# Designs tried in a protein design run: designed miniproteins, single chains. Part 6

Each design is a single chain, and the fold is of that chain. pLDDT is the mean over its residues in the fold that is shown.

## One batch from the design tools (miniprotein)

Design m186
Fold by ESMFold2-Fast:
Structure m186 (fold): chain A 70 residues (1-70)
Amino acid sequence: ELPELVPAEELSEAERRELVDYILKKGSTYSDPTVQELRDQLEEAVKAGSPIRKQTAIANQLIATIRSLS
């Protein structure tokens, strides 16, 4: 069961970090290549300390992709 996802750009910094952690874990349960690629991109952006806007953009793409598969 997928909990309701809120757009990352509307969240506080702490909530965005929590959402990023959640969506990375959720994405790992999918065998779809696009989900895996976006998950890898998000992990790299987090490790590299990319701007929150970039992390949010990748997270939103990952959320949209997961929703399209459901």
Scores: mean pLDDT 72

Design m187
Fold by ESMFold2-Fast:
Structure m187 (fold): chain A 55 residues (1-55)
Amino acid sequence: DRERLEEIKKKLEEEIEEIERKEKKSKEEELEKEILESFIRMIDSIEKLEEENRK
C-alpha cells in the first residue's frame, strides 16, 4: 500500500534526522544511517514502479 510505504519512509527520514542531530556519531550510527538511506531509496524505487503500473 502506497500510504503505508509513505509512512515508513517518513519514519526512516526522522530516524536519519535524529542521527544527524548528534554532534558525535559512532561507527554503528553512521552505518545505521547508510542502511536507512538505502531503505528509503528502495521505497522510492517501489513507489516509482507502482506509479508506472497504475492503470
Scores: mean pLDDT 77

Design m188
Fold by ESMFold2-Fast:
Structure m188 (fold): chain A 60 residues (1-60)
Amino acid sequence: MKKVVIIVAKDREEAVKKAEKLEKEKGYIVFIATEEDREKALELAEELKKKGYDVEIIEL
């Protein structure tokens, strides 16, 4: 099963750097959301869990 990480961040640049590291070092699928899109990020997490992905949410 592939692991998916959703990063909710105030600073997009910090989130992008974290995402690149996770994708390169661990091969995770990473999505970035702003705090304004937090609810949409949670909905995406539920959809991906239903499809059998292991989903983790990180707040920066």
Scores: mean pLDDT 79

Design m189
Fold by ESMFold2-Fast:
Structure m189 (fold): chain A 91 residues (1-91)
Amino acid sequence: KPSKEEFEAEVESALTLIKVAVGKIAVRRALQRGDTEAAIRNLEDLIKFLEESIKRLKELYEKTGNPVIKRDIEFLEKELEEARAELERLR
């Protein structure tokens, strides 16, 4: 039987994925209008959010063992690598 804490941890993870998607949209829109400085700032904000989110979800995974959170961590680690590569490309 899933606990209340397991459910709340999965909801927190899902909301984190939505926030990452919003950050990626902000970067894309800045690039589409040729605003490289805004794209760099949005990427720096996204990278910071991803680093903090990965740390938080790892703590939740250690407490819950929920495999959905583990998959979300792996997804966020890939997104962090891609965001860092894009930032280096724009600098």
Scores: mean pLDDT 88

Design m190
Fold by ESMFold2-Fast:
Structure m190 (fold): chain A 56 residues (1-56)
Amino acid sequence: MPAPSRETAELAVAYGIQELAKRDPARAAETRARAEELLAAGRYVEAIELVSQAGR
């Protein structure tokens, strides 16, 4: 797949973290911190995958 845009990755991460926070706020905080590191590094696919896996 082509790499997602920064805006798409940021939106997907924000949505996933919000959904995760409804079930496990501590895990959501940890996952958010890691996802923000990946977004800052331009690793958009990895950021989305991290949040998706944490939500399953």
Scores: mean pLDDT 79

Design m191
Fold by ESMFold2-Fast:
Structure m191 (fold): chain A 69 residues (1-69)
Amino acid sequence: DEELDKSIEYAEKLAEETKDAPVYINLARAYLKRGDYEKALEYAEKSLKVDPNNEEAKRLLDIIREKLA
């Protein structure tokens, strides 16, 4: 999906500049949708390092870990 790939590329550039938890969460969701579970895990963990109490990031981590198990 070219639109998904372009969205991911833009969000990755934005994440590098801002390092914001919401941007990392959006990347984790996008990679999860794409089936790239390793990248989804990486960004979900980055989001949780920025905001340890973020319930959405915790839920995403649980889903991604289940996919990798």
Scores: mean pLDDT 81

Design m192
Fold by ESMFold2-Fast:
Structure m192 (fold): chain A 90 residues (1-90)
Amino acid sequence: AAPLSLRAQSAVIRAAKAAAAGDAEAAQRYLEEAAREGALAEALTAGVSAAVQAGRLDVAAALEEAARRLGLSDEELAAVRARVAAELFG
């Protein structure tokens, strides 16, 4: 696959930082920016991983719900959850 654009990569990093800080509103804005750049799944994976590591399950849930509203399929969400679980627990 082609590497992410610099804009997509920036949005992914900012979503993760906002999620780790507990800023659900900022994390959602960067998730939306990543979605416009075709990096929704990557931003969700980074954001959810960061939120869970910070103990912010509320932020993780808010990001998953925002991703569903942005058109993420159930199959894509299951893949994101599997990647997060492998990174944090496997």
Scores: mean pLDDT 86

Design m193
Fold by ESMFold2-Fast:
Structure m193 (fold): chain A 100 residues (1-100)
Amino acid sequence: SEEEVLARVEARLAAARERVAAATSDEEIIQVVEDFMVYVYTLAQEHNLSVEAIERLRALADELVAFARTRLSPAAQARLDAMWANFAAALDELVAQKRA
């Protein structure tokens, strides 16, 4: 189940990277990243993923964010940084709840 969830996220990451590469505006790129972050967080909660799996999902999301950054204007990069900070904090909270 956990391996299947990770495989689904890796497939979604590949599709998200293609959407970012094809995007014609900052807003389209930001929306792709937001959709991916929501998808990852929802799966982490619904499947009660282990800390190890959550950290693997964090790494996959970081790969998408790094790729999106290369395609964004400076103003949109600031929005992406804020989104990443919020997403990382949400995953940190899930991890903290499991380590308690």
Scores: mean pLDDT 89

Design m194
Fold by ESMFold2-Fast:
Structure m194 (fold): chain A 63 residues (1-63)
Amino acid sequence: SDREKLEELKKKIEEAIKKKDFGEMVKYQSELLRHARESGDPELQEETLDFVVEANKENLALS
């Protein structure tokens, strides 16, 4: 399902942040946003935007 694909990408983003791998983080964030947009589901799109904002805050806090 679209939700399962988004959850997999979220996990990869969180692992990239923990590893301080900025390249992987940006790659998976781009894929996450694309998949959410292509799903056409407004709730998944909103959840995805909220996740990206929080992930970027976490990345800044760990920097």
Scores: mean pLDDT 81

Design m195
Fold by ESMFold2-Fast:
Structure m195 (fold): chain A 66 residues (1-66)
Amino acid sequence: NAEEHLERGKKLMDEGKYEEAVKHYRKAIELDPENAEAHRNLGIALLKMGKYAEAVKHFKKAAELE
């Protein structure tokens, strides 16, 4: 489910595996598109990868869902 993908993404972030974390956060959003935490965590992972424009988009979406 979405929560399990969030948990796995967070574990991958702790391991510095940002590209893999992004894949799990995208899966969480596919399962629950209005999950603010998934959008926020995807934004953080994208920032770690230097993908600033996409990160800002997801931070904005997370704020809108709050």
Scores: mean pLDDT 86

Design m196
Fold by ESMFold2-Fast:
Structure m196 (fold): chain A 70 residues (1-70)
Amino acid sequence: MQEEIEKLTKNVADLVKEAEDFEMYKTILKSYKSQLLRDTGNQELVDKILEEGKKVAEEEQKRRMEEAES
């Protein structure tokens, strides 16, 4: 289970890297949450995964925005 959380956290971060802009990132993240809920059937687990994934993804997203604006 912990290993699954790490994998899904990485997937969230990867989705942020692929997003072209912040609005697309938010849309993708919301869709991914829905998919995870369908796949796992466990809302508490999904929320935990997304909370951890968002922290990693937001850090990567901030670096990407700074590079694009520079």
Scores: mean pLDDT 66

Design m197
Fold by ESMFold2-Fast:
Structure m197 (fold): chain A 65 residues (1-65)
Amino acid sequence: SDLEHAIASLEEAIDSANQQIEKLRAELAASTDPEKAAQIKEEIKRLEEGLKYLQEAKDRLKAQL
């Protein structure tokens, strides 16, 4: 169904966002530049905010099954 396809697409997007956050956290741990570290932290924050939106959208669609 279109609904199940949409849920699967959101799950893929969530997995992708989690992988990017893990990559950025590794880069943050390796960073010796405070300015670069601040930029990475802000990017992680934006991705975590996006992840909350994706999770909420997925939960709303699952509630319609």
Scores: mean pLDDT 88

Design m198
Fold by ESMFold2-Fast:
Structure m198 (fold): chain A 55 residues (1-55)
Amino acid sequence: SDAELRELAEGIYNGDFEALARVLELRPEAFDELTEILPTVKSVEELYERLKEIL
């Protein structure tokens, strides 16, 4: 679901911890990679592309 993943990326980028929690509930093993990448992303599109690789 490309559209759902993009919506999650928008939520996470804007500081919606509910969106971040949903991703981590589905894939807890992504936690370490997400916490490293989040301060480095500069746009929703960049976060979306990274989430496609992680999830």
Scores: mean pLDDT 78

Design m199
Fold by ESMFold2-Fast:
Order: C-alpha cells, then sequence, then structure tokens
Structure m199 (fold): chain A 67 residues (1-67)
C-alpha cells in the first residue's frame, strides 16, 4: 500500500535525522508519517492507515530521543 510504504520511509528518515541530532527534522518526518495514516484512512484503507500510524509513532519516538 502506497501510504504505508511512504510512512515507513518517513520513519526511516526520522531515525536518520535523530541519529544526526536533528530532532526538529525527525519530528517533521513523524508528522509526515501521521499525514499518510490520515490519507489512507480517508481512502478506506484501514490496514494501511493502522500501519502508517504505527510508523508515525516510531518516528515520534526517534524525535523524542533526539530532543
Amino acid sequence: MEYAEKAKEAAEKAKEAAEKGDGERALQYSNIAQNYAVRAAALGDEEGAKEAAEYAKIAGEYAQKAL
């Protein structure tokens, strides 16, 4: 599913930003992943929305560790 894959990519970018000490960029990627979860839900893709939301949570955890 396109949105779940994009959310996963955003979570990977959040991890990379957090490892570089860029908590603001990591938080931005967390918000991008959350946006993909909302869009998947709007299209009726319940499984993709749940998966994208989980990646948004992971991205947010990386952002918190970098702040």
Scores: mean pLDDT 81

Design m200
Fold by ESMFold2-Fast:
Structure m200 (fold): chain A 62 residues (1-62)
Amino acid sequence: GMDEKLEKANLLAAGLYAAVKSGDEKTLAELAKRAGLSPEEAKKLVEAGDFKGLFEKALEGL
């Protein structure tokens, strides 16, 4: 349902944020693909502190 979709999007956004901050390029590439993002787009959102944008992209990708 919608609650499960929101939970999955939040976990995906959190995972993307963690991968960018840790420099885990493999996990970043895998999670970005699931969110419909390039790794470079994910990095830009994290560097800008735009967690809301990252969450919205993850939600759209589900």
Scores: mean pLDDT 82

Design m201
Fold by ESMFold2-Fast:
Structure m201 (fold): chain A 97 residues (1-97)
Amino acid sequence: SHMKKELEELAEELAELYNKATEEQREKAKKEALELIDKLPLSEELKEELKLIVTGFLNLEKVTKEDVLRLIEIMRSLGISDEQIKEILETIIKALS
């Protein structure tokens, strides 16, 4: 339950920061997220799938908290751990800040 609450809080924060971010900040967030994904202990095939999903998400003009929660569900369905999902979201948030 604690991790679920943390991910929900990060989803809200990410949506707020993303919608206020410049195109340059959004491109930085994309770059930082992709670099992080390359460092995760995942198969090459799973890294490529995850990069496509995250890139698609970060190409949206506007995002809602519900859009971020959907991204979390998609990542979970791929077998990405909640700890790894949290690390990805925190990396994006830091780049958008």
Scores: mean pLDDT 89

Design m202
Fold by ESMFold2-Fast:
Structure m202 (fold): chain A 62 residues (1-62)
Amino acid sequence: MADELIAEGRRALLQGKYEEAIEKYKEALKIDPNNSEAWKLLGEAYRKMGKFDEADKYYKLA
């Protein structure tokens, strides 16, 4: 379920596992591409990695 994947992504993000968080959020978006929260969280993960162009793109999709 998309909600479960988002929860796993948030846990990974809190542990500093940004790549794992990104993968979980992308999996959630494959199930529900209209999930605004997942797009926003994906942007946050990219921003924490210093990938600002990717972050801006995903924030705009949220």
Scores: mean pLDDT 81

Design m203
Fold by ESMFold2-Fast:
Structure m203 (fold): chain A 96 residues (1-96)
Amino acid sequence: RVLPPLYAGLLVEALPDGSLLLSLALWDSPTNKILERSETFVARDDAELAAALDRIIGWLEEKLKQTTDPEVQAELERSIALLRQLRDAALAAANA
């Protein structure tokens, strides 16, 4: 199977104070160009990281509702599942 028409990538940047800067980008597979980017979130701890991931998941779920391409839908669903796993891990870390 050829690479899907787009893919989602989580962009993470560490800030000098130890906070994380988070956004999600939708990439055009053939050109490797960003087509669309989520809002940017700052997470200072695991609880804020979980909250930021949940907001990114919500944004991606809205994109899923707007698409009719089954290959795009499949890739967005995979990305949502992976982000939910990361969010759940962050919530577990916050409660440890």
Scores: mean pLDDT 81

Design m204
Fold by ESMFold2-Fast:
Structure m204 (fold): chain A 62 residues (1-62)
Amino acid sequence: SVARLQTLLGLPEAKAREVVALARRMGALAREDADSDEAAALGGEVNRLVREPSEAYLAAQA
């Protein structure tokens, strides 16, 4: 959820909403057993949005 991403990763609301939207699209593609370039592009976009917040979160938990 948006609130969970904001709490766990320190993402601003706009970025958390974007990640949730991308995750929903990835879930839909996975249910269709799609191995498309679109799925790879969505994964790259999620990684771009969460890389720095995820690294900061992990550093704080270490």
Scores: mean pLDDT 64

Design m205
Fold by ESMFold2-Fast:
Structure m205 (fold): chain A 61 residues (1-61)
Amino acid sequence: EERIAQLEGEIAQVRADIESLRKEIEKNKDNERKSAILFTALGILEAALDFLEWQLERERE
């Protein structure tokens, strides 16, 4: 119950962070080094999102 609400909140936050990061990547698409760092951060956030969604489905059974 409480754990489900917590996971939904974390998922919403990570999704918002991913959206913001994608916009930042688009702004920096001509900066190779900056873009590489941002894409690495994006990959980490996407992996975190997948893990949180997996946990949420487990809590829902």
Scores: mean pLDDT 81

Design m206
Fold by ESMFold2-Fast:
Structure m206 (fold): chain A 63 residues (1-63)
Amino acid sequence: MEELIAEARKGLQEFVDKRIEKAKKNNDEVTLKALEAAREPIVEGRFFEAARIRNKVLEEYKK
């Protein structure tokens, strides 16, 4: 069970890192900054804090 949880968290890290790489390749500055700001909370499983940080970054650009 613990191994499955650890694998799931590693999968989230890899998913976020791949999204960051894709944003860099596409020169998508908004997505890149949002993902970079939210990466640590996502990796730690603090999804509500990650969503708040992401929304704050997106709001800054969408005004």
Scores: mean pLDDT 71

Design m207
Fold by ESMFold2-Fast:
Structure m207 (fold): chain A 88 residues (1-88)
Amino acid sequence: MEKFEIELEIGVIAVAVATLRVVLDHLPLSPEDKARVRELIDEAEKKIQEAIEALKNGDFSTAKKKVEEARKLVDEAIRLIDEGEARR
């Protein structure tokens, strides 16, 4: 079931990244905060692509590591959004 868990986590994070990209321009953040969130989203997307590649190659250890790295980047983006909105 490890492969299924990794696939599910990739899917969840990919949806989160896509959602953040769509809403970013509508968020009430400073241009600087929007730029930082965009950088975090771009890096998370890169990590997800690396996880998908590792999964296709049967490297489940690398896939798990890349998914965890992507999750942390998404969490940091959400935290930055929350902090930016709280300052209003």
Scores: mean pLDDT 82

Design m208
Fold by ESMFold2-Fast:
Structure m208 (fold): chain A 78 residues (1-78)
Amino acid sequence: DELLETLKEEMRKAIEEGDLLEAIQLLYTISSLLRQQGPRSPELAKRAEELERKAKEALEALEQGDFEKAKKILEEAL
């Protein structure tokens, strides 16, 4: 999916630039897109749930000032 690949690329750039909040927002968007395709694929539904969970964990780490933890979670989600 061209849109999915573009969003992943934008997320990678956001991580590299240190804009972790933007990377988290992009991860939520990616998760939402996969969830919309998930009703016919258990694998896509599971992946969407995993990415949403990682986005929440990264946001919590960022709110606590743990930038290294947030960055690692986001990199694992790519």
Scores: mean pLDDT 83

Design m209
Fold by ESMFold2-Fast:
Structure m209 (fold): chain A 113 residues (1-113)
Amino acid sequence: AVTLTESGGGTFPEGGSATLTNTVSGGTVTAVAWYRQAPGQPREFVALINDTGTAVGYAPSVAGRATISLDAAAQTATLDLRDLRPEDTATYYSVAYTDQGVHFGAGVPVTVV
């Protein structure tokens, strides 16, 4: 079975930075994305990286403040979010696209105060 190990959630100051990680096991990663969901809002796309380590896209709300990277050998993706704003407060979900299908992480909460 494919397993996603997510980390990096917590409470952060406005103007600070957060680093979220996802390590994928049990399948070969072809892409990793992050989505977020604020209370009472639909799930929003954040960032996508492919298996060559190329960032495919960022949502306009985080463009210039976010960096997504992938260590393909370790199958560890990292989302660095800088210049944090209260509106970045959400549960962040990683999504792994693998040879075994698409898998969503359980999500990690991020609170900006």
Scores: mean pLDDT 87

Design m210
Fold by ESMFold2-Fast:
Structure m210 (fold): chain A 75 residues (1-75)
Amino acid sequence: MEELILQAREHMLEAARAAAAGDYETAGRHLEEAARLLEEAGLLGAARLVYRQAAEAYRRAGDPEKAAEAEARAA
């Protein structure tokens, strides 16, 4: 569990760096991976929040299919 949370945090940090560089597609992918790790750790509320962040990143990247998929996982 602890290791999964630390890995999720690492991906969230990489997502923030990618977004700061304008690479929202990469940011979305890192946020999706972070959300999956949080789900695996049993942190469903945190995972839903991060899936919403992934959807926003994909929307900014112009990837509506990935945005819709991330939104569905956040429901």
Scores: mean pLDDT 87

Design m211
Fold by ESMFold2-Fast:
Structure m211 (fold): chain A 70 residues (1-70)
Amino acid sequence: SLWDELKKLAEEIVDILKEIFEKGSKEQQEEAYKIEKETGEKLERAKTVEEQIKVLEEAKKKLEEILKKS
């Protein structure tokens, strides 16, 4: 279901954020904070589960790119 997909994406994002904040550089942590803030604002504007999934997929891609810079 779409709710299962949303839950899985949220869990994956939380895991990536934990890794950045526990093991990342100051620059990586600052970039992750910006992405988290922007993602929160976009989620408040998302009216459907499909829109929320798209917002989280974009956030996941950006956070994964931060980790790859290590």
Scores: mean pLDDT 84

Design m212
Fold by ESMFold2-Fast:
Structure m212 (fold): chain A 70 residues (1-70)
Amino acid sequence: SSMERRERERRLQRLEDALRRAEETLKTSGLVAAAQEMLRALGLPVETLSEQQARELLRRLRKELEELKR
């Protein structure tokens, strides 16, 4: 339906914006800060993350973005 399509488009845009912010943060502040910026951009609780947890979070959300694009 058109509503389902709009919801998917909104989620796609939110993930793209969040990943863009995370990539900018990664260049200056490292992986954990990048993952925290992504959580913040998505309106999720920002918690203390290990480097491994940060890698896994970023990988998972990038995978979701790829799936939403197709």
Scores: mean pLDDT 80

Design m213
Fold by ESMFold2-Fast:
Structure m213 (fold): chain A 68 residues (1-68)
Amino acid sequence: MKEEFEKLIEEAKKLRDELRKLGNTVAANQVDALIEAAKRYYEKGDYETALHLARQAVELAKKAIEYA
């Protein structure tokens, strides 16, 4: 669980940084907001919501890069 969460957060951060390099600041900021929300829920012990938000961050970032 922790390893999966950390892997998703690192992937989302990498894709967020790619979006910033491409000039898509709006998508990068939204991905960053999802990362911060995921971390907050993980700290509260709501691991299911944390994983869901981390997955959403990765999916949003991938779509924004592909359709940019």
Scores: mean pLDDT 85

Design m214
Fold by ESMFold2-Fast:
Structure m214 (fold): chain A 83 residues (1-83)
Amino acid sequence: MTPIDEETLRKLEELERLVEALREALAEPDLAEAARRLAELLGIPVATAERLLREQRESLREGVARLEASKKELEKEREELEK
């Protein structure tokens, strides 16, 4: 079995922080503030983030939920590998 190295653990921690930050941004009721946070997190223009929130907010929430589920699955696999 491939051991989980320190680099992989750092990437999981970064993904966890990104998922949490995305969740908070998508929960923001102020569209302008949500767009600003999302733009900063994704490195995209604020105007693009605002459009995504207006047109695709539910799809983005579903995407974040799927990423969170994938994170939990990877954490469970890690725990099982640790025995």
Scores: mean pLDDT 71

Design m215
Fold by ESMFold2-Fast:
Structure m215 (fold): chain A 62 residues (1-62)
Amino acid sequence: KKEEAEKKAKQIVELSKITDDKELIAAQVKELYKLDKEIAEKTLEEIEKINPEIAKKAKEAI
C-alpha cells in the first residue's frame, strides 16, 4: 500500500512538470490522499516547488 502510494506520488510529480491541468493534478492528489495522507502532503510540497497554483488547487480538493 505505501509502495503503491510512493509510485503514484512520483507519477503525479512528473505529470505536474508536463501539464498545467490543475483539475487533473488535484484529482490525482485527492486519490493519493485517500491512499496515504503523509505521502500526499509531501507530494503537494514537491508540486508547490514546481507550480504553486496547481498545488493550491490540489490543497482545496482535499
Scores: mean pLDDT 80

Design m216
Fold by ESMFold2-Fast:
Structure m216 (fold): chain A 80 residues (1-80)
Amino acid sequence: SLKEEILKLLREKGVSPEDLKRVQELLDTIHDDNDLAEILKAIKSSSDDAKEVLKTFEDMVSVIRFRKNSSRELSEIFIL
């Protein structure tokens, strides 16, 4: 799966087991395969530095979460 490929690549680039657990929790919030493919592409293009690749992953998750939140904000959730 795309989630397994992302986790494998991050592990190969030296991301710690503790950070990989956080990564897996964040990946579990992403249900769109297109979003997962975008993350994988970004990680493949990052440096082999564990800190930099983890930052790239977190930045991509932030972009995806922002898109989801924007859709929620456009809905009439609050009537006040």
Scores: mean pLDDT 75

Design m217
Fold by ESMFold2-Fast:
Structure m217 (fold): chain A 83 residues (1-83)
Amino acid sequence: ADEVVERLVAGLREIAAKSPDPREQRALDSLIRTFRDEAARHGVQAAVDALEAQIDALEKQGIVSPETAEELRRLVAEARAAA
């Protein structure tokens, strides 16, 4: 359970670090904090479900690019397959 959280956080940080947009980087940093909090309070499965919904919302709001959203969804899919 903890290894899935740390793997997702590491992947999210890597995607944030590669983003050329400071606004997108800030959104991803906030997403990491929210994900950790959700995992601690409601468990890993609920946190992953919330993360997917938040990625969709950030893409629809234009805060993250479609390319970044696709990388984030791929990371989530890999984490689900490992769980």
Scores: mean pLDDT 83

Design m218
Fold by ESMFold2-Fast:
Structure m218 (fold): chain A 79 residues (1-79)
Amino acid sequence: ARSGDTLVGVANSKEEAIKLAKEMAEEVGFPVTLALGDPAGRSVHVRVNSEEEVEKVVTDFFDVRKAVFPVTIAVAPAA
């Protein structure tokens, strides 16, 4: 598909979430739109331009927002 190639995954740990988000972002190609969600209704939807930004967003989602598992991760191309 030439547009709308959204990758979706589920993570059960912070380490899995960081790894999965980075791998999906690399496959899609920066810049990407990164979306995170948890079963408690916490969500983040941001544009990121690097693996360092991906790690920061995912880390803050767990460390600051105290997200609960399973976490849904979606990565899409950003225009």
Scores: mean pLDDT 81

Design m219
Fold by ESMFold2-Fast:
Structure m219 (fold): chain A 68 residues (1-68)
Amino acid sequence: SGEYVQEISRNMRRVAESSEDEKERLKRLSEVGDAIGENIDNPEKAAKETRKILEEAEKEEKEREEKE
């Protein structure tokens, strides 16, 4: 029980570490919060959406840092 919530928790933790910029971390965490809020009745979908946000956050932050 709680496997999807545990995955979401891990995804949130990783999103919080996806950038050196605190403001960017907060923006990404806001996206995670939105995904959870839109999918409260479907924890599996919430977990899947937060996984997508994590993947996009990591890729976009790396590209942003490179462009500087």
Scores: mean pLDDT 79

Design m220
Fold by ESMFold2-Fast:
Structure m220 (fold): chain A 92 residues (1-92)
Amino acid sequence: ADVARVIDEATRLEFKLLREGKPIEEAVKESAEFLATHPDVQALFDELLAKARELGVSPETLKELEKRSPFSIYAAEIILAVDKAIEREKAR
């Protein structure tokens, strides 16, 4: 998927910044901003909003989702993916 490619690019950027001596917090922030502002991520956010309308999500809920950055939806998925990866590593 296109978003998976963008996540890979963001991850590579984070590791590049860490290798160049940037603090972890700054590397994470720059990588997150890259992801949130990427056109492919924004296009997927628009597609998700269109699907939410089709599924009958209320107009008020849609307005709240539109006020949030595209990153807010993907951040939840990224956090869950990271948590699952950590748990898999602990279970090894």
Scores: mean pLDDT 65

Design m221
Fold by ESMFold2-Fast:
Structure m221 (fold): chain A 89 residues (1-89)
Amino acid sequence: VEELKKELEEKLKELEEAVKKEDIKKSVELAKEILKLSYQLASLGALEEAKEFLERAIELLKPLAEKSEEVAEVVEELKGALEYIESQL
């Protein structure tokens, strides 16, 4: 669980940098990795933490989602995952 949280923190930092640079491809790739790791964290019973990481990723992506349909689509995937995890709480 701690290793997954550390990896998620590192991926969020990379995502912030990619969004700042308006790197659409990298932002989408990192968002999908965060999604996968958040589901893994949720499967280990860390539902509140998984929810927090998904919410943080969505907030980081908002500025770029306004400019890119590809980013907007991955934000909707993250929101779907967030709703699923909330339903398990």
Scores: mean pLDDT 84

Design m222
Fold by ESMFold2-Fast:
Structure m222 (fold): chain A 65 residues (1-65)
Amino acid sequence: SARAEARAEEGRALASPEQRAVLEEIAETLNAIGDAFDKGLEEGKKEGLSKEEREEKALEAAAAV
């Protein structure tokens, strides 16, 4: 929810520079994993793979991050 996101943002604002750097790196890694998953799904769809095969390809792409 927006309130939970605001709470997390407040937590980051109160964190030390070192803690903020770690949180930012974690966020970037999670975004990279999500992007790899979405790319795997899209590539599988273009190749005409089944829903299950697309999900497997997406999971493999995400795991490779």
Scores: mean pLDDT 75

Design m223
Fold by ESMFold2-Fast:
Structure m223 (fold): chain A 82 residues (1-82)
Amino acid sequence: DEKILKLLEEMKELIEKEYNIEEKTVKEVLEGLDQVEEYIKQKDYKKALEKLKSIEEAINALRNEEIIKKYEEIKKMLESLI
């Protein structure tokens, strides 16, 4: 799904721009988003959603409104595909 993959890429780019990528929480979020992307490319939307939800606390810990909004949109889109 092109739109979900684009939102994931925009979210990763924003995180890399705004945060120190060597910080443990940031690294865990980026690694988690890469795994979500892999599941989406495999059309395993259920595993993609489960992985996305597993990093929700780390995403919220970033306290960035734009990142959180992108997370919620991706989550909603994945839920609609299951």
Scores: mean pLDDT 84

